# Ledger of designs, part 32: designed miniproteins, single chains

Each design is a single chain, and the fold is of that chain. pLDDT is the mean over its residues in the fold that is shown.

## One batch from the design tools (miniprotein)

Design m1094
Fold by ESMFold2-Fast:
Structure m1094 (fold): chain A 68 residues (1-68)
Amino acid sequence: GAEERLREAVYRSVREQLEAADDPIAMAEGLRKQVDAAVAAGRITPEQAKLFREVIDEALAEVLAERA
C-alpha cells in the first residue's frame, strides 16, 4: 500500500545518506532536525514524522552495526 511505498522510499534515501556519511550519527541528527522542521512548518503530518523518525533510527542502527 501507500504507507509501505513511502516507508521503502524513505528507507532507501536515509540508508544511502547514512552509508555515504563520514559520521552517520551526525547525519541522522541532521535528518531528525529536518523532520522536526517539516512537521513544524506543516509540510508533513505528525504520522509521517513518526514514520520518518522510525526509519532513521532503524537505518542508523543497521549502518552502525555494519561499521562495528
Scores: mean pLDDT 84

Design m1095
Fold by ESMFold2-Fast:
Structure m1095 (fold): chain A 101 residues (1-101)
Amino acid sequence: MSPEVLEAEIALAMTRMAAQIALLEGKIVEEAKKALELADRVSEVLEKAKESKDPKVLELLREIAELLRELTKAILAEDVEKVRELIERIERLVEELEKLL
């Protein structure tokens, strides 16, 4: 497993935790649910990417990890607009990554 995959997995775990806490507290419920659905899709792509040494794949993994950290921050801040924007951006990167796998 590459360091890029490990970093993305850690960022993903934090995003899942933030979304689960938001659901438990009844905050940004629809956005939190969408973040958890996104987390499942990201998890599948990370599993497929874990043995990749393609520089383009590694760069996309770094970008996904950075956006997941920003998504965690936005969820904790209850910034609905930012959460929606970041989910869309991450979905686009996931689609790009899937084409390379």
Scores: mean pLDDT 88

Design m1096
Fold by ESMFold2-Fast:
Structure m1096 (fold): chain A 112 residues (1-112)
Amino acid sequence: SEKKLEEGSKHYRLGLKYYNNKDYESAIAHFKKAIELFSEAAKQGNEQAVVNLGLALLNLGEVYYELKDYETALKYYEQALELFEAHLDADDPLVLRTRLNLEKVKKALAAE
């Protein structure tokens, strides 16, 4: 699972690179691969893999938000928040960021 954590981290970094370049299709592909690999590592009880999984879910949600696919963004933000709230303190910056993104996407959905 250490190899899967390392491979997941490589795909996560590629996802961030493509997202920053606004290549959303490539960003989605790499974040989805990172999620797959981190999920497999997390099943073995690795706490770092769980946090990395949450980060990949959060960033994938942000990509869908930029694409204005708010329903898909909401789904990934909810998954990320559930994971972060189970493993991090309520005042952790990742929990707070995820809650803020979730509020923003719910407001966007209500405005449609």
Scores: mean pLDDT 90

Design m1097
Fold by ESMFold2-Fast:
Structure m1097 (fold): chain A 84 residues (1-84)
Amino acid sequence: SKKKVEKSVMMMNEGMRKMEEGKVEESVEMMKKGKEMMKEAYKETKDENVKKSVEMMEEGMKKVEEGKVEESVEMMREAVKYLK
């Protein structure tokens, strides 16, 4: 639903903010929750932009695991753009 997309975007933005503050663990937990809500939204809407956003969120989370925090933040920002 639109509300799930909006809530996911808010959690992703908060996660990016925490990551930039060096709170990587809190950021990852917020991003995981945002991604799950976005996956649910995709199942309900079948919106290709929602699907693309989820794929970019998953790739961004992999970048964090690789220690590429800056690349992760850029990918999360790109993911949010698909939902506008």
Scores: mean pLDDT 79

Design m1098
Fold by ESMFold2-Fast:
Structure m1098 (fold): chain A 81 residues (1-81)
Amino acid sequence: SEAVKALEEAVLAMVHELSSTDPELAKQIAEVYREVLPLIEKSKDQEAVAKFAVEKLRQVAAGKISPEEALKEIKEKIEES
């Protein structure tokens, strides 16, 4: 779906931008993405969940929430869908 492609592009951009300033955070964002991707692909509302994942990973990149909190919230959103 186009929303899943947007998620991949957003993650690639975040990882690229953070790779020189915070490589550990870049790695953690990539790890969250890798864990949630197969769950999003199997989700009934793939578009809504992918958009939610983009927003949560952007909050991680901005230092607003932890990678662990983002992973938890994304998984909860998938289960609600």
Scores: mean pLDDT 86

Design m1099
Fold by ESMFold2-Fast:
Structure m1099 (fold): chain A 100 residues (1-100)
Amino acid sequence: MAKRLKENLERRLEELEKRLKELLENNASEEEILKELLELETLLGIMQLVRAVLPEVDLTPLLERLKALLEELLSDERLSEEIKERVQALLAQVEAELAA
């Protein structure tokens, strides 16, 4: 059970990372980027719930990968300040989870 849950979360994160990078490369609208960012926020919420209910499931590698993606997004000059502020807020939540 735990292994399948972790694998599903890993796959979802990989798919979101790929879609965000494709959107940035194709100069997609800020609205399209925001939709994928909302999915990342939802994914973090699911990870937080999993950690609370199934503390034996090690999600640290996924949280570290999410952190790396968010740091990469913050360095991307194509993102608006509004989106960057939202990415920073999400990064702060990921850092808090890693510190706990």
Scores: mean pLDDT 83

Design m1100
Fold by ESMFold2-Fast:
Structure m1100 (fold): chain A 99 residues (1-99)
Amino acid sequence: SLAERARLLPPETAAAVRRALEAVENADKYSVEELRKAVAEAAERVARTFERLGHLEAARRARELAEKARDPSLSVEEIQELLAELLTLLGEEGLAVPG
């Protein structure tokens, strides 16, 4: 809601999202498989966080992003788009990644 401050992600979930962000930002230093695994792990941990908060539909959407990230045919650009969708979902649910 407009009157509520964004809640910070739990440390372990925030660390997974930050690792995915770092990997995607430095995509030339990682294999496509490593990029996919980082985004999939971030999305799975975000899904579990949403489940704990009672955001069940957001948790379902995050799990779908994790499943999409496991597709071995994905390009780097498509992996970047999946991470962007995960970050958008976090913002919509009022959760922030600590900077």
Scores: mean pLDDT 83

Design m1101
Fold by ESMFold2-Fast:
Structure m1101 (fold): chain A 110 residues (1-110)
Amino acid sequence: DLLKEAVRQALELALAAVEAASDPETVERMRRLVEEALERLERGVAPEEIIEELRARGDEAARLVADAIEVGVALAEANTRIEITGVDPEERAVRATRVGPADAAGAALA
């Protein structure tokens, strides 16, 4: 869910950027690739496989979607790490409270 949500947000941001460029053909192609990628993620296909297949297509829209998925994966990994070590990214930036994955239960009991 976290991975899918992060990838979705990255894809939506990338699509909005392309829409701002006023190229309807690229936007439509990218939109179709976004829908296809999200469907494959729902089916449990690894994001890395989707990225590889999109890059193999060799067109600009596919490359933009692949790059967006890669960013989404990185964001999901960062969010998972933040959830383990801190509850709020803002609070983490201020206090830098570290709760390791192995001692998270111990911290909750303290």
Scores: mean pLDDT 66

Design m1102
Fold by ESMFold2-Fast:
Structure m1102 (fold): chain A 62 residues (1-62)
Amino acid sequence: SAEERERLLRLADLLEEQGIVYKGREVNELGIEMAVFEKDGEKILVGIHIGDAYEEATRLRE
């Protein structure tokens, strides 16, 4: 939907405005797949659903 599209694009915009860069996926030490972001050279591990949302937002832009 248009509302869902707007939310995804806003999420991507907010992350990028903060200098946060998506690096892909990584499996943590517990065997759980995580989304990897980076800010100021520091690695940030978050739930995979956030990475999936970001990837969807980038596809919507292209």
Scores: mean pLDDT 82

Design m1103
Fold by ESMFold2-Fast:
Structure m1103 (fold): chain A 80 residues (1-80)
Amino acid sequence: AEEQALLEAVRERDLKGAIETVKEYYGKEFVDKLISEFNKAIEEAKRDPEKAQELKKSFDDYIGKLGREAGRKKREEALA
């Protein structure tokens, strides 16, 4: 039972790093919009735990991808 909470804490730490990278490159307004849209989707799925879990996973995957892309673009801009 506590193992899932620990995995969620680790995921939260990784997400925080990715969010900061995205925020540095795309800006605060972009990140605020993403978080707002995600929170709205979670509210709409509050009666469907499976859908809420899938949305959380999709958000985690998406923000991780954006973090990697932001890092790549920052390197490309430094070389341009």
Scores: mean pLDDT 72

Design m1104
Fold by ESMFold2-Fast:
Structure m1104 (fold): chain A 96 residues (1-96)
Amino acid sequence: TEAQGKKLMEEAKKYFEKLKKKIKEAIKAINENDEEGFNKAIQEAQKTLKKIYEIAEQLKKLGFDQEADAVLFEADVLDGIMRIVQGVYNLVKSRQ
């Protein structure tokens, strides 16, 4: 139903907000040389990203293909950013 699609989109928005916060926490942990904080932030970001992909799958099953594609695109962009952040962490760690 349209109401189910709207609820899933609102849930996706909240998870995107959490994911962006965890990526920011990971970047801060790199700058502070906090390996434990970095690993925890990335692990939580990966769990949040998984929830977003689950929402996209539910949207697609309900026939909200355009909404699902939009969620997947934003998720892929943020996954790419996480991969860059992990690369930066590895580069910084290699200098120690």
Scores: mean pLDDT 90

Design m1105
Fold by ESMFold2-Fast:
Structure m1105 (fold): chain A 71 residues (1-71)
Amino acid sequence: DEKRKELLEEAEKAIKLGLSPESAVDNVFFKATKLGLSTPEMVKILEELAEKFPEYRETFEQKKKEILESQ
């Protein structure tokens, strides 16, 4: 829970500083796998990012589909 919140805040800050949403998500997922976050926790991060950045919702929805289909 706390690890998920920290990664969400890192992604939000990176996007606000001009990092592409795709790169921000890839960086977060790399860290999430290192920290042992589950697929549902990663999906939760994407859903919260889509709520904070509705202009990038399509990018986050696409990434969500990709991780769910990989199972």
Scores: mean pLDDT 79

Design m1106
Fold by ESMFold2-Fast:
Structure m1106 (fold): chain A 102 residues (1-102)
Amino acid sequence: MEKKKEEFEKIVDEIVALMREYVDLRLAGASPEELLAVERKIAQLVIKAAKMGFDLDEIEKAVSERLDAELAKETDPERQALLRQVRDNVKSLFELVKKILE
């Protein structure tokens, strides 16, 4: 049981880390190609979580809660706005992955 909890937390941590990287890249004015590469890595991790038998609704909830906690601590208005956009798009991303896996 503990191993599955550790795998779940690791996947959630990796998804949130890539979402932070996406925000940081946008703030740095990164190319569309670099942004797309991070978006693809996020989608691949969500697909991997589903294939490992994790409930995507539970992953979505955990990712959303982690992003909400970061939003509550963020003091830079520009970074906060981008992080909010990423947070608002979490549901749509998970719905898209669920459709791909149908």
Scores: mean pLDDT 84

Design m1107
Fold by ESMFold2-Fast:
Structure m1107 (fold): chain A 74 residues (1-74)
Amino acid sequence: MSAEEKEELKREAELYVDIAAHELRTDPSAGLSDAEIEALRAEWLARAHAMVDAGASLEEVQAALSAEYHRVVA
């Protein structure tokens, strides 16, 4: 995977993480503070970047982030 492909995957992962964090902020049933949501966002973003750097596909990154999101909202 080229450096440009990795940067594109990171940007797609960042958009996915930002959408998930926004949904948590707008869901009153989530019961999470803004600080907790920002900590989760930072953790998910760091994990996504590490996975892309390790050569993970977009599908693998999205699956991992989806699993983390569902763990928080379930």
Scores: mean pLDDT 79

Design m1108
Fold by ESMFold2-Fast:
Structure m1108 (fold): chain A 83 residues (1-83)
Amino acid sequence: GPAWLQEIPEEELFDRVATYLVNRFPELANKPDLLRKIFELVLPLSDSEEELIERAEELVRYMIENKLPLTVEGAEKAFEELF
């Protein structure tokens, strides 16, 4: 995993990111598999918690703006197109 991850447990980091995303995008509240997938997709590209949250928010925003389904498959497609 990324070197900066040693500063915080991955599961605690996931909970923080998921809470942030649900507060910004209430549509994600009942989609734990999607939240986990978004986290897993952007984590390897991130060098800090702030960058991780920014990339996760960017991915969700891209999905909504491009009318992709809010599903695991939609997140994978959005990730391939955006990153």
Scores: mean pLDDT 84

Design m1109
Fold by ESMFold2-Fast:
Structure m1109 (fold): chain A 114 residues (1-114)
Amino acid sequence: DELLRRAIAYYLIALSHALSDEETKKYLYELAKKGGKSLSLADEAFDLIKQGNYKEAIKLIQELIKNLSKEQLKEIYDKLHAEAVKRQDQMDFEGQVLYGLALIEAGVDKLINE
């Protein structure tokens, strides 16, 4: 499930390049609530995204969703994938690269687990 958690993190960071700050925070708060984590940890992840510190943002987003089941992770993945596909043309170059990385992580998860 580590690959699926990384795919979710990459999709959310990619989406931050198309979404408003308020919308990005809303997604992070939703992940924190579902994962049983503090909203403070979600705020820290948001600050790292805004700083362009994607390495640490990815780690923190993975921590937000660490306690989720495979079923819950797939639900979140499907929702974020659908939204990222819808907003891809609104992403700058960095956002599109992060979107591509999310597709690779999700593709590797399927190859290993199927």
Scores: mean pLDDT 84

Design m1110
Fold by ESMFold2-Fast:
Structure m1110 (fold): chain A 107 residues (1-107)
Amino acid sequence: SMSRELLERVTERAEARLTPEQAEILRESMREALDRFPDDPQKAISLAAVLAARRMPDRAREIATVLAEAAVEEGLLSEEQADLVIANAEDAARRTRNPPPPRLRAL
Protein backbone atom coordinates (compact mmCIF):
# COMPACT_ATOMS: atom_id res chain seq x y z
CA SER A 1 0.00 0.00 0.00
CA MET A 2 1.26 3.48 -0.89
CA SER A 3 -0.19 4.79 2.40
CA ARG A 4 1.62 2.07 4.37
CA GLU A 5 4.97 2.96 2.74
CA LEU A 6 4.50 6.69 3.43
CA LEU A 7 3.46 6.04 7.05
CA GLU A 8 6.46 3.74 7.53
CA ARG A 9 8.72 6.63 6.43
CA VAL A 10 6.92 9.05 8.77
CA THR A 11 7.19 6.55 11.66
CA GLU A 12 10.93 5.98 11.02
CA ARG A 13 11.59 9.76 11.01
CA ALA A 14 9.66 10.18 14.27
CA GLU A 15 11.36 7.16 15.93
CA ALA A 16 14.79 8.73 15.28
CA ARG A 17 13.76 11.71 17.48
CA LEU A 18 12.20 9.67 20.33
CA THR A 19 13.48 7.49 23.16
CA PRO A 20 13.30 3.71 22.54
CA GLU A 21 10.27 3.43 24.88
CA GLN A 22 8.43 6.29 23.12
CA ALA A 23 9.35 4.83 19.69
CA GLU A 24 7.87 1.43 20.68
CA ILE A 25 4.62 3.09 21.85
CA LEU A 26 4.43 5.04 18.56
CA ARG A 27 5.09 1.89 16.47
CA GLU A 28 2.30 -0.06 18.20
CA SER A 29 -0.07 2.93 17.97
CA MET A 30 0.66 3.37 14.25
CA ARG A 31 0.09 -0.35 13.63
CA GLU A 32 -3.39 -0.14 15.21
CA ALA A 33 -4.17 3.11 13.38
CA LEU A 34 -3.13 1.61 10.01
CA ASP A 35 -5.36 -1.42 10.63
CA ARG A 36 -8.29 0.97 11.20
CA PHE A 37 -7.44 3.37 8.33
CA PRO A 38 -5.28 1.46 5.80
CA ASP A 39 -6.07 3.89 2.94
CA ASP A 40 -6.29 7.21 4.83
CA PRO A 41 -2.80 8.27 5.99
CA GLN A 42 -4.00 11.55 7.56
CA LYS A 43 -6.60 9.72 9.70
CA ALA A 44 -4.03 7.02 10.56
CA ILE A 45 -1.57 9.69 11.79
CA SER A 46 -4.29 11.43 13.86
CA LEU A 47 -5.42 8.14 15.44
CA ALA A 48 -1.82 7.00 16.09
CA ALA A 49 -1.14 10.26 17.98
CA VAL A 50 -4.30 9.80 20.12
CA LEU A 51 -3.50 6.12 20.83
CA ALA A 52 0.09 6.99 21.81
CA ALA A 53 -1.23 9.78 24.06
CA ARG A 54 -3.50 7.29 25.88
CA ARG A 55 -0.59 4.83 26.33
CA MET A 56 1.92 7.47 27.49
CA PRO A 57 -0.06 10.57 28.57
CA ASP A 58 2.90 12.30 30.30
CA ARG A 59 4.84 12.27 26.98
CA ALA A 60 1.87 12.83 24.65
CA ARG A 61 2.87 16.33 23.47
CA GLU A 62 6.45 15.21 22.68
CA ILE A 63 5.37 12.11 20.71
CA ALA A 64 2.55 13.94 18.88
CA THR A 65 4.81 16.90 17.99
CA VAL A 66 7.56 14.65 16.60
CA LEU A 67 5.03 12.52 14.64
CA ALA A 68 3.23 15.60 13.26
CA GLU A 69 6.52 17.27 12.24
CA ALA A 70 7.62 14.06 10.44
CA ALA A 71 4.25 13.95 8.63
CA VAL A 72 4.65 17.60 7.50
CA GLU A 73 8.20 16.81 6.26
CA GLU A 74 6.80 13.90 4.16
CA GLY A 75 4.01 16.12 2.76
CA LEU A 76 1.18 14.19 4.45
CA LEU A 77 -0.01 17.05 6.71
CA SER A 78 -0.14 20.82 6.47
CA GLU A 79 1.18 22.80 9.44
CA GLU A 80 -2.43 23.57 10.42
CA GLN A 81 -3.32 19.85 10.33
CA ALA A 82 -0.20 19.10 12.41
CA ASP A 83 -1.34 21.63 15.06
CA LEU A 84 -4.74 19.89 15.23
CA VAL A 85 -3.10 16.45 15.63
CA ILE A 86 -1.00 17.79 18.53
CA ALA A 87 -4.02 19.49 20.15
CA ASN A 88 -6.15 16.33 19.87
CA ALA A 89 -3.37 14.17 21.35
CA GLU A 90 -2.99 16.62 24.28
CA ASP A 91 -6.76 16.49 24.87
CA ALA A 92 -6.64 12.66 24.86
CA ALA A 93 -3.72 12.76 27.36
CA ARG A 94 -5.64 15.12 29.69
CA ARG A 95 -8.68 12.81 29.60
CA THR A 96 -6.44 9.81 30.36
CA ARG A 97 -4.70 11.56 33.31
CA ASN A 98 -8.04 12.93 34.62
CA PRO A 99 -10.71 10.40 33.63
CA PRO A 100 -14.32 11.58 33.96
CA PRO A 101 -15.87 10.46 37.25
CA PRO A 102 -17.68 7.12 37.01
CA ARG A 103 -21.34 7.53 36.11
CA LEU A 104 -23.21 7.67 39.40
CA ARG A 105 -26.21 5.39 39.28
CA ALA A 106 -29.10 6.78 41.31
CA LEU A 107 -29.05 4.13 44.08
Scores: mean pLDDT 85

Design m1111
Fold by ESMFold2-Fast:
Structure m1111 (fold): chain A 82 residues (1-82)
Amino acid sequence: GQQAVQQAQQLLDQTKELAEKAKKSTLEEGAKYGALAMQYTQQIAQLRQQQTDVASQLQQLLDQSGAFVREAGEAIAKKLAE
């Protein structure tokens, strides 16, 4: 349980960094950083599915990760808007 929470926290920290890079980068680089942030968020979701004893803690980390991905996605969408 705790090892999975620690792993998810590391993935969340990386997702936050990637989301910030996505917002500050060119459209092409931002899309790459956004895709990596989504991939790490999906890894947290997988941990949440497998680790029922810490599901609530993992859900909180997953929700935070999803929020960072949404912010990055909104920034990328704004860059795509004509």
Scores: mean pLDDT 82

Design m1112
Fold by ESMFold2-Fast:
Formats: C-alpha cells, sequence, structure tokens
Structure m1112 (fold): chain A 92 residues (1-92)
C-alpha cells in the first residue's frame, strides 16, 4: 500500500531536482517512468511496476552522479530497487 503513489511522488520530486540542476533529459525520463509506474500500479501490474522502478533507479543514479552526488545516487538507486523487489514479490 506504500509503494505505488508514494514512489511516483518520490520520482516526481527527484525529476524536479534534476530539472532544477539542468538535467532535463533525466528529468523527462523520470516523468515518463513515473507515469508508467502509476498506470501499471492502477492496473495491479506490479511486475511492470518493478521493471520500471529498476529503470528509474538507473536514471536517478546516473543523473545524481553527473550532478556530483554519486553517494546520494547510489542510495536512491538502492531504495528504489528495494521497493521494486517488494513489488515483484506482490506480483507473484
Amino acid sequence: SSGGISVSDMLSSMSKSLRDNGDTVSSDQLDNLSQQIRDAARNGDYQTVSDYLYQASDVVRQGLTRMGRPVSGQSVQNDLRTIADRMRQIAQ
């Protein structure tokens, strides 16, 4: 119950942070992934939610690394992947 919309909000917040720092490409990609995660969660497709969260985790890590924040990028990547693994367990 804490995964779908809350994760979408987290990705939206990160997208804004990347955009505010001039990384519009990663920001746009996170906005698209956030929308796809939201739609998949509404349909109960937690397998697809997990797949998109793994993609989002890589985008966030790369974006934050380019901003000079590799430790923060790794931390957020790990958090998103942990949530993704939980969503995959729900899907099964």
Scores: mean pLDDT 82

Design m1113
Fold by ESMFold2-Fast:
Structure m1113 (fold): chain A 101 residues (1-101)
Amino acid sequence: SALRQQVEELRKQLAEATTQSELEALFKQAVELARQAQKANDDDALNGAALLRVEILVKQGDLEAAILHASVSLSAARSAGDEASAARFQALLDEVVARAA
């Protein structure tokens, strides 16, 4: 889908992003992409955008916000019975917690 392609484009931009202004712009785009994915019932794009938001926060050094967002997304995935997405959010949460220690 076009939304999943947008997730991949934002992921490429995140890899290249070096400034706080670039990271803030990417976060804003990921939030809007998540909103569009929710309306389209595109769970892959929604989870992709949520993972991007956590990764952007990690790159910004905002580990507390990254932990919060990953925890909320993990709980949502578990409540939805989406075991694959829950596993991805759990792995990311474990990585972020390790970096915060």
Scores: mean pLDDT 85

Design m1114
Fold by ESMFold2-Fast:
Structure m1114 (fold): chain A 75 residues (1-75)
Amino acid sequence: GSAGGALAAAGGWGYAELGKDVEAEELARQIYESLAPYDEEAAREGAEGARKAALRAGPVAPGSQVAYEGAKLGR
């Protein structure tokens, strides 16, 4: 969707912060969906780890690396 919040658009930092949350959720969902057909427990652990890692890394970290590390750690 092409929805923009007035508060988010007020400043680049604020927009990046909201984008970070959305990207973390999307990343966690993608990992869960790709792994769930094979191992649902591993999928849940990987998704949670990726979400936490993405949120901590912030908007400047490469998402693929953060997601990979999170999934690898299983938390």
Scores: mean pLDDT 56

Design m1115
Fold by ESMFold2-Fast:
Structure m1115 (fold): chain A 91 residues (1-91)
Amino acid sequence: ESEKLLELLNEAFVEALKYMIDELLKKGKLTEEEKEKFIKLIEENKYNGLKMNEIIKELIDLAKKRGMSDEELSELTKKMLEIREKNLPKG
C-alpha cells in the first residue's frame, strides 16, 4: 500500500517536472535541447531518488541563473504540491 503511494507520488513529481519544464521553455528560461535532455533524464531516472534530486537541482539552478524569481519558484512549488494532493485518497 505505502509502496503504491510512493510510486504514485513519484509519477506526480514526474508530471509536475514535465509541466515545469514546458513552462520554463515558454518563458524563455530553457532551450528546446535542454527540454529534451531533462525529459529524457527524468523518464530514465524516475525510480532513482538521488539522480532525480540532481536533475531537479540542475533545472532549478538553470532557471535561477536565467532570471527566475523566488516568487516564480514559489508558484511552481505550489503547483507541485497541488498535483501531489490530487493523487492522495479523498476521505
Scores: mean pLDDT 71

Design m1116
Fold by ESMFold2-Fast:
Structure m1116 (fold): chain A 80 residues (1-80)
Amino acid sequence: MEKLAERTLAEVERAVAEGDTFNADVWIAILEMGVGIAKAEGDYENAIIFAEALSRAAQVAGREDDAKLWKEYAENLKKK
């Protein structure tokens, strides 16, 4: 799971570097689905991994508010 999150983050970084905001949004949505699936399964460890990757992806895409939201989400999950 961690390797999948890292690969998806790398795709966001590549899309942003190429100016491809559409594909960056698609890969960010995939990370959001990863958080949702892990949370629904009670897999907080993987939910944290995807949320941290999503925070970094949002930061790379220039979405500072979203990056902060996902970072706080991951930190809150670590307290459970």
Scores: mean pLDDT 81

Design m1117
Fold by ESMFold2-Fast:
Parts: sequence; C-alpha cells; structure tokens
Structure m1117 (fold): chain A 66 residues (1-66)
Amino acid sequence: AEAAAQARADALGDRYIPFVKEVNAAIEDPEKAAELFGISLEEAQKLVDSEPGVIGKKIQEKLAAA
C-alpha cells in the first residue's frame, strides 16, 4: 500500500514538491487557497479551517485531475 504512494510520488516528483510548498502557504491564506484549488473565498476559508487530512486529500485530487 505504501509502495503505491511512493511510486506515485516518484512519477509526480517535480510537480509534487513545488505544489506541496504552495499548498502549505495557501492553507494559511484563504485568497491563495481559493486560487490554487479554483474555489470561492468562502470555501477556501472552510478548507483552511479543515483538518490536515482534508487538505491532503484535496492536494491528491488536484494532482490527479491535472
């Protein structure tokens, strides 16, 4: 199971690391979170107040969709 996550991280290496840094900055700034995830400011404020697991799931969905 963990091996699958490792393989995906390797495949997305150059995109994954910079994107994670941007997400870490965005979770402290609702405006940046709204731009990064393509959501409204109100939804971004709810997201930054969410548990870290919810944010992590959004990161994976964004990378998989793009």
Scores: mean pLDDT 62

Design m1118
Fold by ESMFold2-Fast:
Structure m1118 (fold): chain A 102 residues (1-102)
Amino acid sequence: SSEIEELLKKLEEKTQEFLDIVKGHFSDEELEELVQTLFEFVKAVKNLDVEKMKKYKEKIVALMEEMLKNVPAEKEEEAKKAFEELVAVMEEIIKEVEKQKE
């Protein structure tokens, strides 16, 4: 689906925006786990596996919330906004996949 491909590109862009804002405030281990979980989410999208998409979205949200705890106060609002935008894109992808399965 062209719509899913565009949303996946937007997910990549929003992920990079979040990481750029929180740069220097996460460990290599946190980054590796986030990247691996994002790959699993994308794989679930390509397989049209809504249950796995929801599972990996919840794990991504939990990982990003942990990263947000280490962000300095001056970046908190910007980082939270980028986080909310990334979550919204994942929700749009899930809705689009659900719509295409109906």
Scores: mean pLDDT 86

Design m1119
Fold by ESMFold2-Fast:
Structure m1119 (fold): chain A 81 residues (1-81)
Amino acid sequence: DKERLELLEKDKERVKEALIKNGIPKELAEKIAEKAKEITLEKNPSAPFVTTEDLMEAAEELGHEDLVLKIAQTYAKLPPV
């Protein structure tokens, strides 16, 4: 569904911006956000947003869980999209 993919892409950008605002370098934030989107799509192709759980899983797979754990707590406090 194109509409759901567009919503997920927008949420990926929101996640990336949150990571950057909390001190993650732009290139790394993009990699983590993209990986989280991939994980979300694999688990639920209809998902319109990246979950905190999928974000943490992406960070773990990329070897940066320690950097994202603190930021994921901040992200989790934002209203769901």
Scores: mean pLDDT 72

Design m1120
Fold by ESMFold2-Fast:
Structure m1120 (fold): chain A 82 residues (1-82)
Amino acid sequence: SELEREFKQALIDGDVERAFELARQLLRRLEEEHPDEDPVRLFLEEYLNITEEEKEEALERSKIEPAEKVIRELIERQARGL
């Protein structure tokens, strides 16, 4: 989709704020299209280039922290090449 392409481009450009805004839109879409699934898990699987270990850590954190905070930190790290 265009939204997915814009998100990936924002990550490549290192534009953390734009990437996070687009990530929130993708999460809302995932919630609407897949109401019986965890939108955070789907987002991490589909849109972020992270390890399985990082994915599991992020999912555990999202049980006790706002998911948006966890996702923002992962976006920032990926956009900075960390």
Scores: mean pLDDT 83

Design m1121
Fold by ESMFold2-Fast:
Structure m1121 (fold): chain A 109 residues (1-109)
Amino acid sequence: SSAAEREELEKRLEELKKKLEEIREKARKAEEEKGLTVEEARERRAAGETSPEVTAVVSAHDAEEVERRREELAKMSVEEREAWLRERGYGPGAVGVLQIELLEELLAK
């Protein structure tokens, strides 16, 4: 049973990493092919724009911020980490990174 539980967590981790890579790929295309900067994407998002390109660029950069703060966030409870993301208005990319990090912590036990 423990082996089956571990396999399911590893599968979920792979699926989350794949979704994060899809967000990053969309962000790269918007930045490289359309010249969209993160600053411009954040300004457009603040103005209420919900285009896929703007959403992808903001989500990818928010995800990178969560990854940079991994060591700091690891000192917090799950509830405190979720509150930290909500307080900053961080969306799917950042939430995806948090879920990946929590699953990696579970699998390391």
Scores: mean pLDDT 84

Design m1122
Fold by ESMFold2-Fast:
Structure m1122 (fold): chain A 84 residues (1-84)
Amino acid sequence: MLISDEKTLLLSGLDPSATAGEVYELASKYADVVGVNMVVDANGNSKGEAFVEFKSKEDAEKAKEELNGKLFKGKELKVEFQKE
């Protein structure tokens, strides 16, 4: 099992109205965020997913602990380390 970057989290269960800025503000409450990339489908509709890049693995682990299972805009967040 090879170690990836381990600094990027996949957030799922986001409300379709959530913006990159709102995800950035949410994650930045817990850890240093480098960037946010919202996932959209071929028609430009939100998939309810975002990739959030953190400054360090420790920042990503802290954000995962704080955000996983948290309610945001009435939906429960699922947080995982980025996979392929």
Scores: mean pLDDT 77

Design m1123
Fold by ESMFold2-Fast:
Structure m1123 (fold): chain A 88 residues (1-88)
Amino acid sequence: MDRQRMIDIISDNMIPTSQQISDRYGIDQRISIAAITGIMMDRTGISQSDSITIINRMYGVDQNTSRQLIQQSQPLRDQMIREIDQEM
């Protein structure tokens, strides 16, 4: 129950947040979602399998494509993590 509720909360907020990130960095929204998901893994301890599930459910992509999107988001994640760390 708690795990599914966390996924629902993340999903509900991810689309608006990913759009803002896509607009800010000039990138595809799917990569922005993967970047947010990667940061959530680092900051909240969400597993890689849960992260892949979120991307699959939101975009209907397979697990391999989801993994590739997470990897492609690495430069954006590094930048966003640095910005977050400067605010903390």
Scores: mean pLDDT 67

Design m1124
Fold by ESMFold2-Fast:
Structure m1124 (fold): chain A 100 residues (1-100)
Amino acid sequence: SVSEKVDEIVEIALEIVPDLKKLSEAKRLRLLALVARGLYEEKSDEEIVKEVAEAFPELGEKAKEYALAAKKAVLANTSSREELLALAEELEKRARELEE
């Protein structure tokens, strides 16, 4: 299910960049959602990194590292554009439920 894929993607992203734990759970989900939606919209890595940096100014120079780790985790667990959109929507939903 998309729900099970969310858990796998979060785990993989944390393995690639353990410092993602410094972000709240809601912020980690929102970052992953931005990347998944950007991939669905066929944005370049540079465009996705820029959007992550704008949404998460606290990441500073680390925005690229976090965005690329999220991209690797998302692509490892998605095989179609429809799955990217469904994943982005589920990540956004879970982030809203966690709020802060």
Scores: mean pLDDT 85

Design m1125
Fold by ESMFold2-Fast:
Structure m1125 (fold): chain A 104 residues (1-104)
Amino acid sequence: MEYRERLREAIRERRPEASEEEIEEEVERILEIQRLIGARLSPEVLVVSLEVARDLLEAFDRLLAEAEERWLAEARARGVAEAEIERIRADPNARDGRALRVLL
């Protein structure tokens, strides 16, 4: 069976309410993720792995937001200048993960 068709079937099994248009959009997203990661996984395993990765990233984003709020409150309580706070928040060394995050 063709890889792309196996991927469509794996998505349909996990998302039975999804339209054919939504399934095709998800197929394109997953193929792009696979291209970026360079992983060689069976379509059935890949779909489940990406669901787990998505859940983990959502949990991580919540934790990061909470950590930033905590840090911001602590920095201000310690009298750190607002200009310094903005400099730290705009750190040019921030992790490059935006492309993958948009696709997950």
Scores: mean pLDDT 72

Design m1126
Fold by ESMFold2-Fast:
Structure m1126 (fold): chain A 73 residues (1-73)
Amino acid sequence: MTPAQQKEALEQQAADNLARTGELSARSNELSQKGLEDPSKRHELLMEGASEGVKAIAASVEALSNRNQAAKL
């Protein structure tokens, strides 16, 4: 594989991880809002929202790692 092909593959991985970050962040916000509006499920929904938020942070870190690797090529 050429350095240009490796860079393209890493940029695609970064884009995929960034898209996942956006989806997880939106899900986290939706669950948190529902938790605040429904006292009977507040704890459950807020905990689910927090879990999705942590996953979003992890995906964001992976995207940055992929871009840093691509920048070296």
Scores: mean pLDDT 81

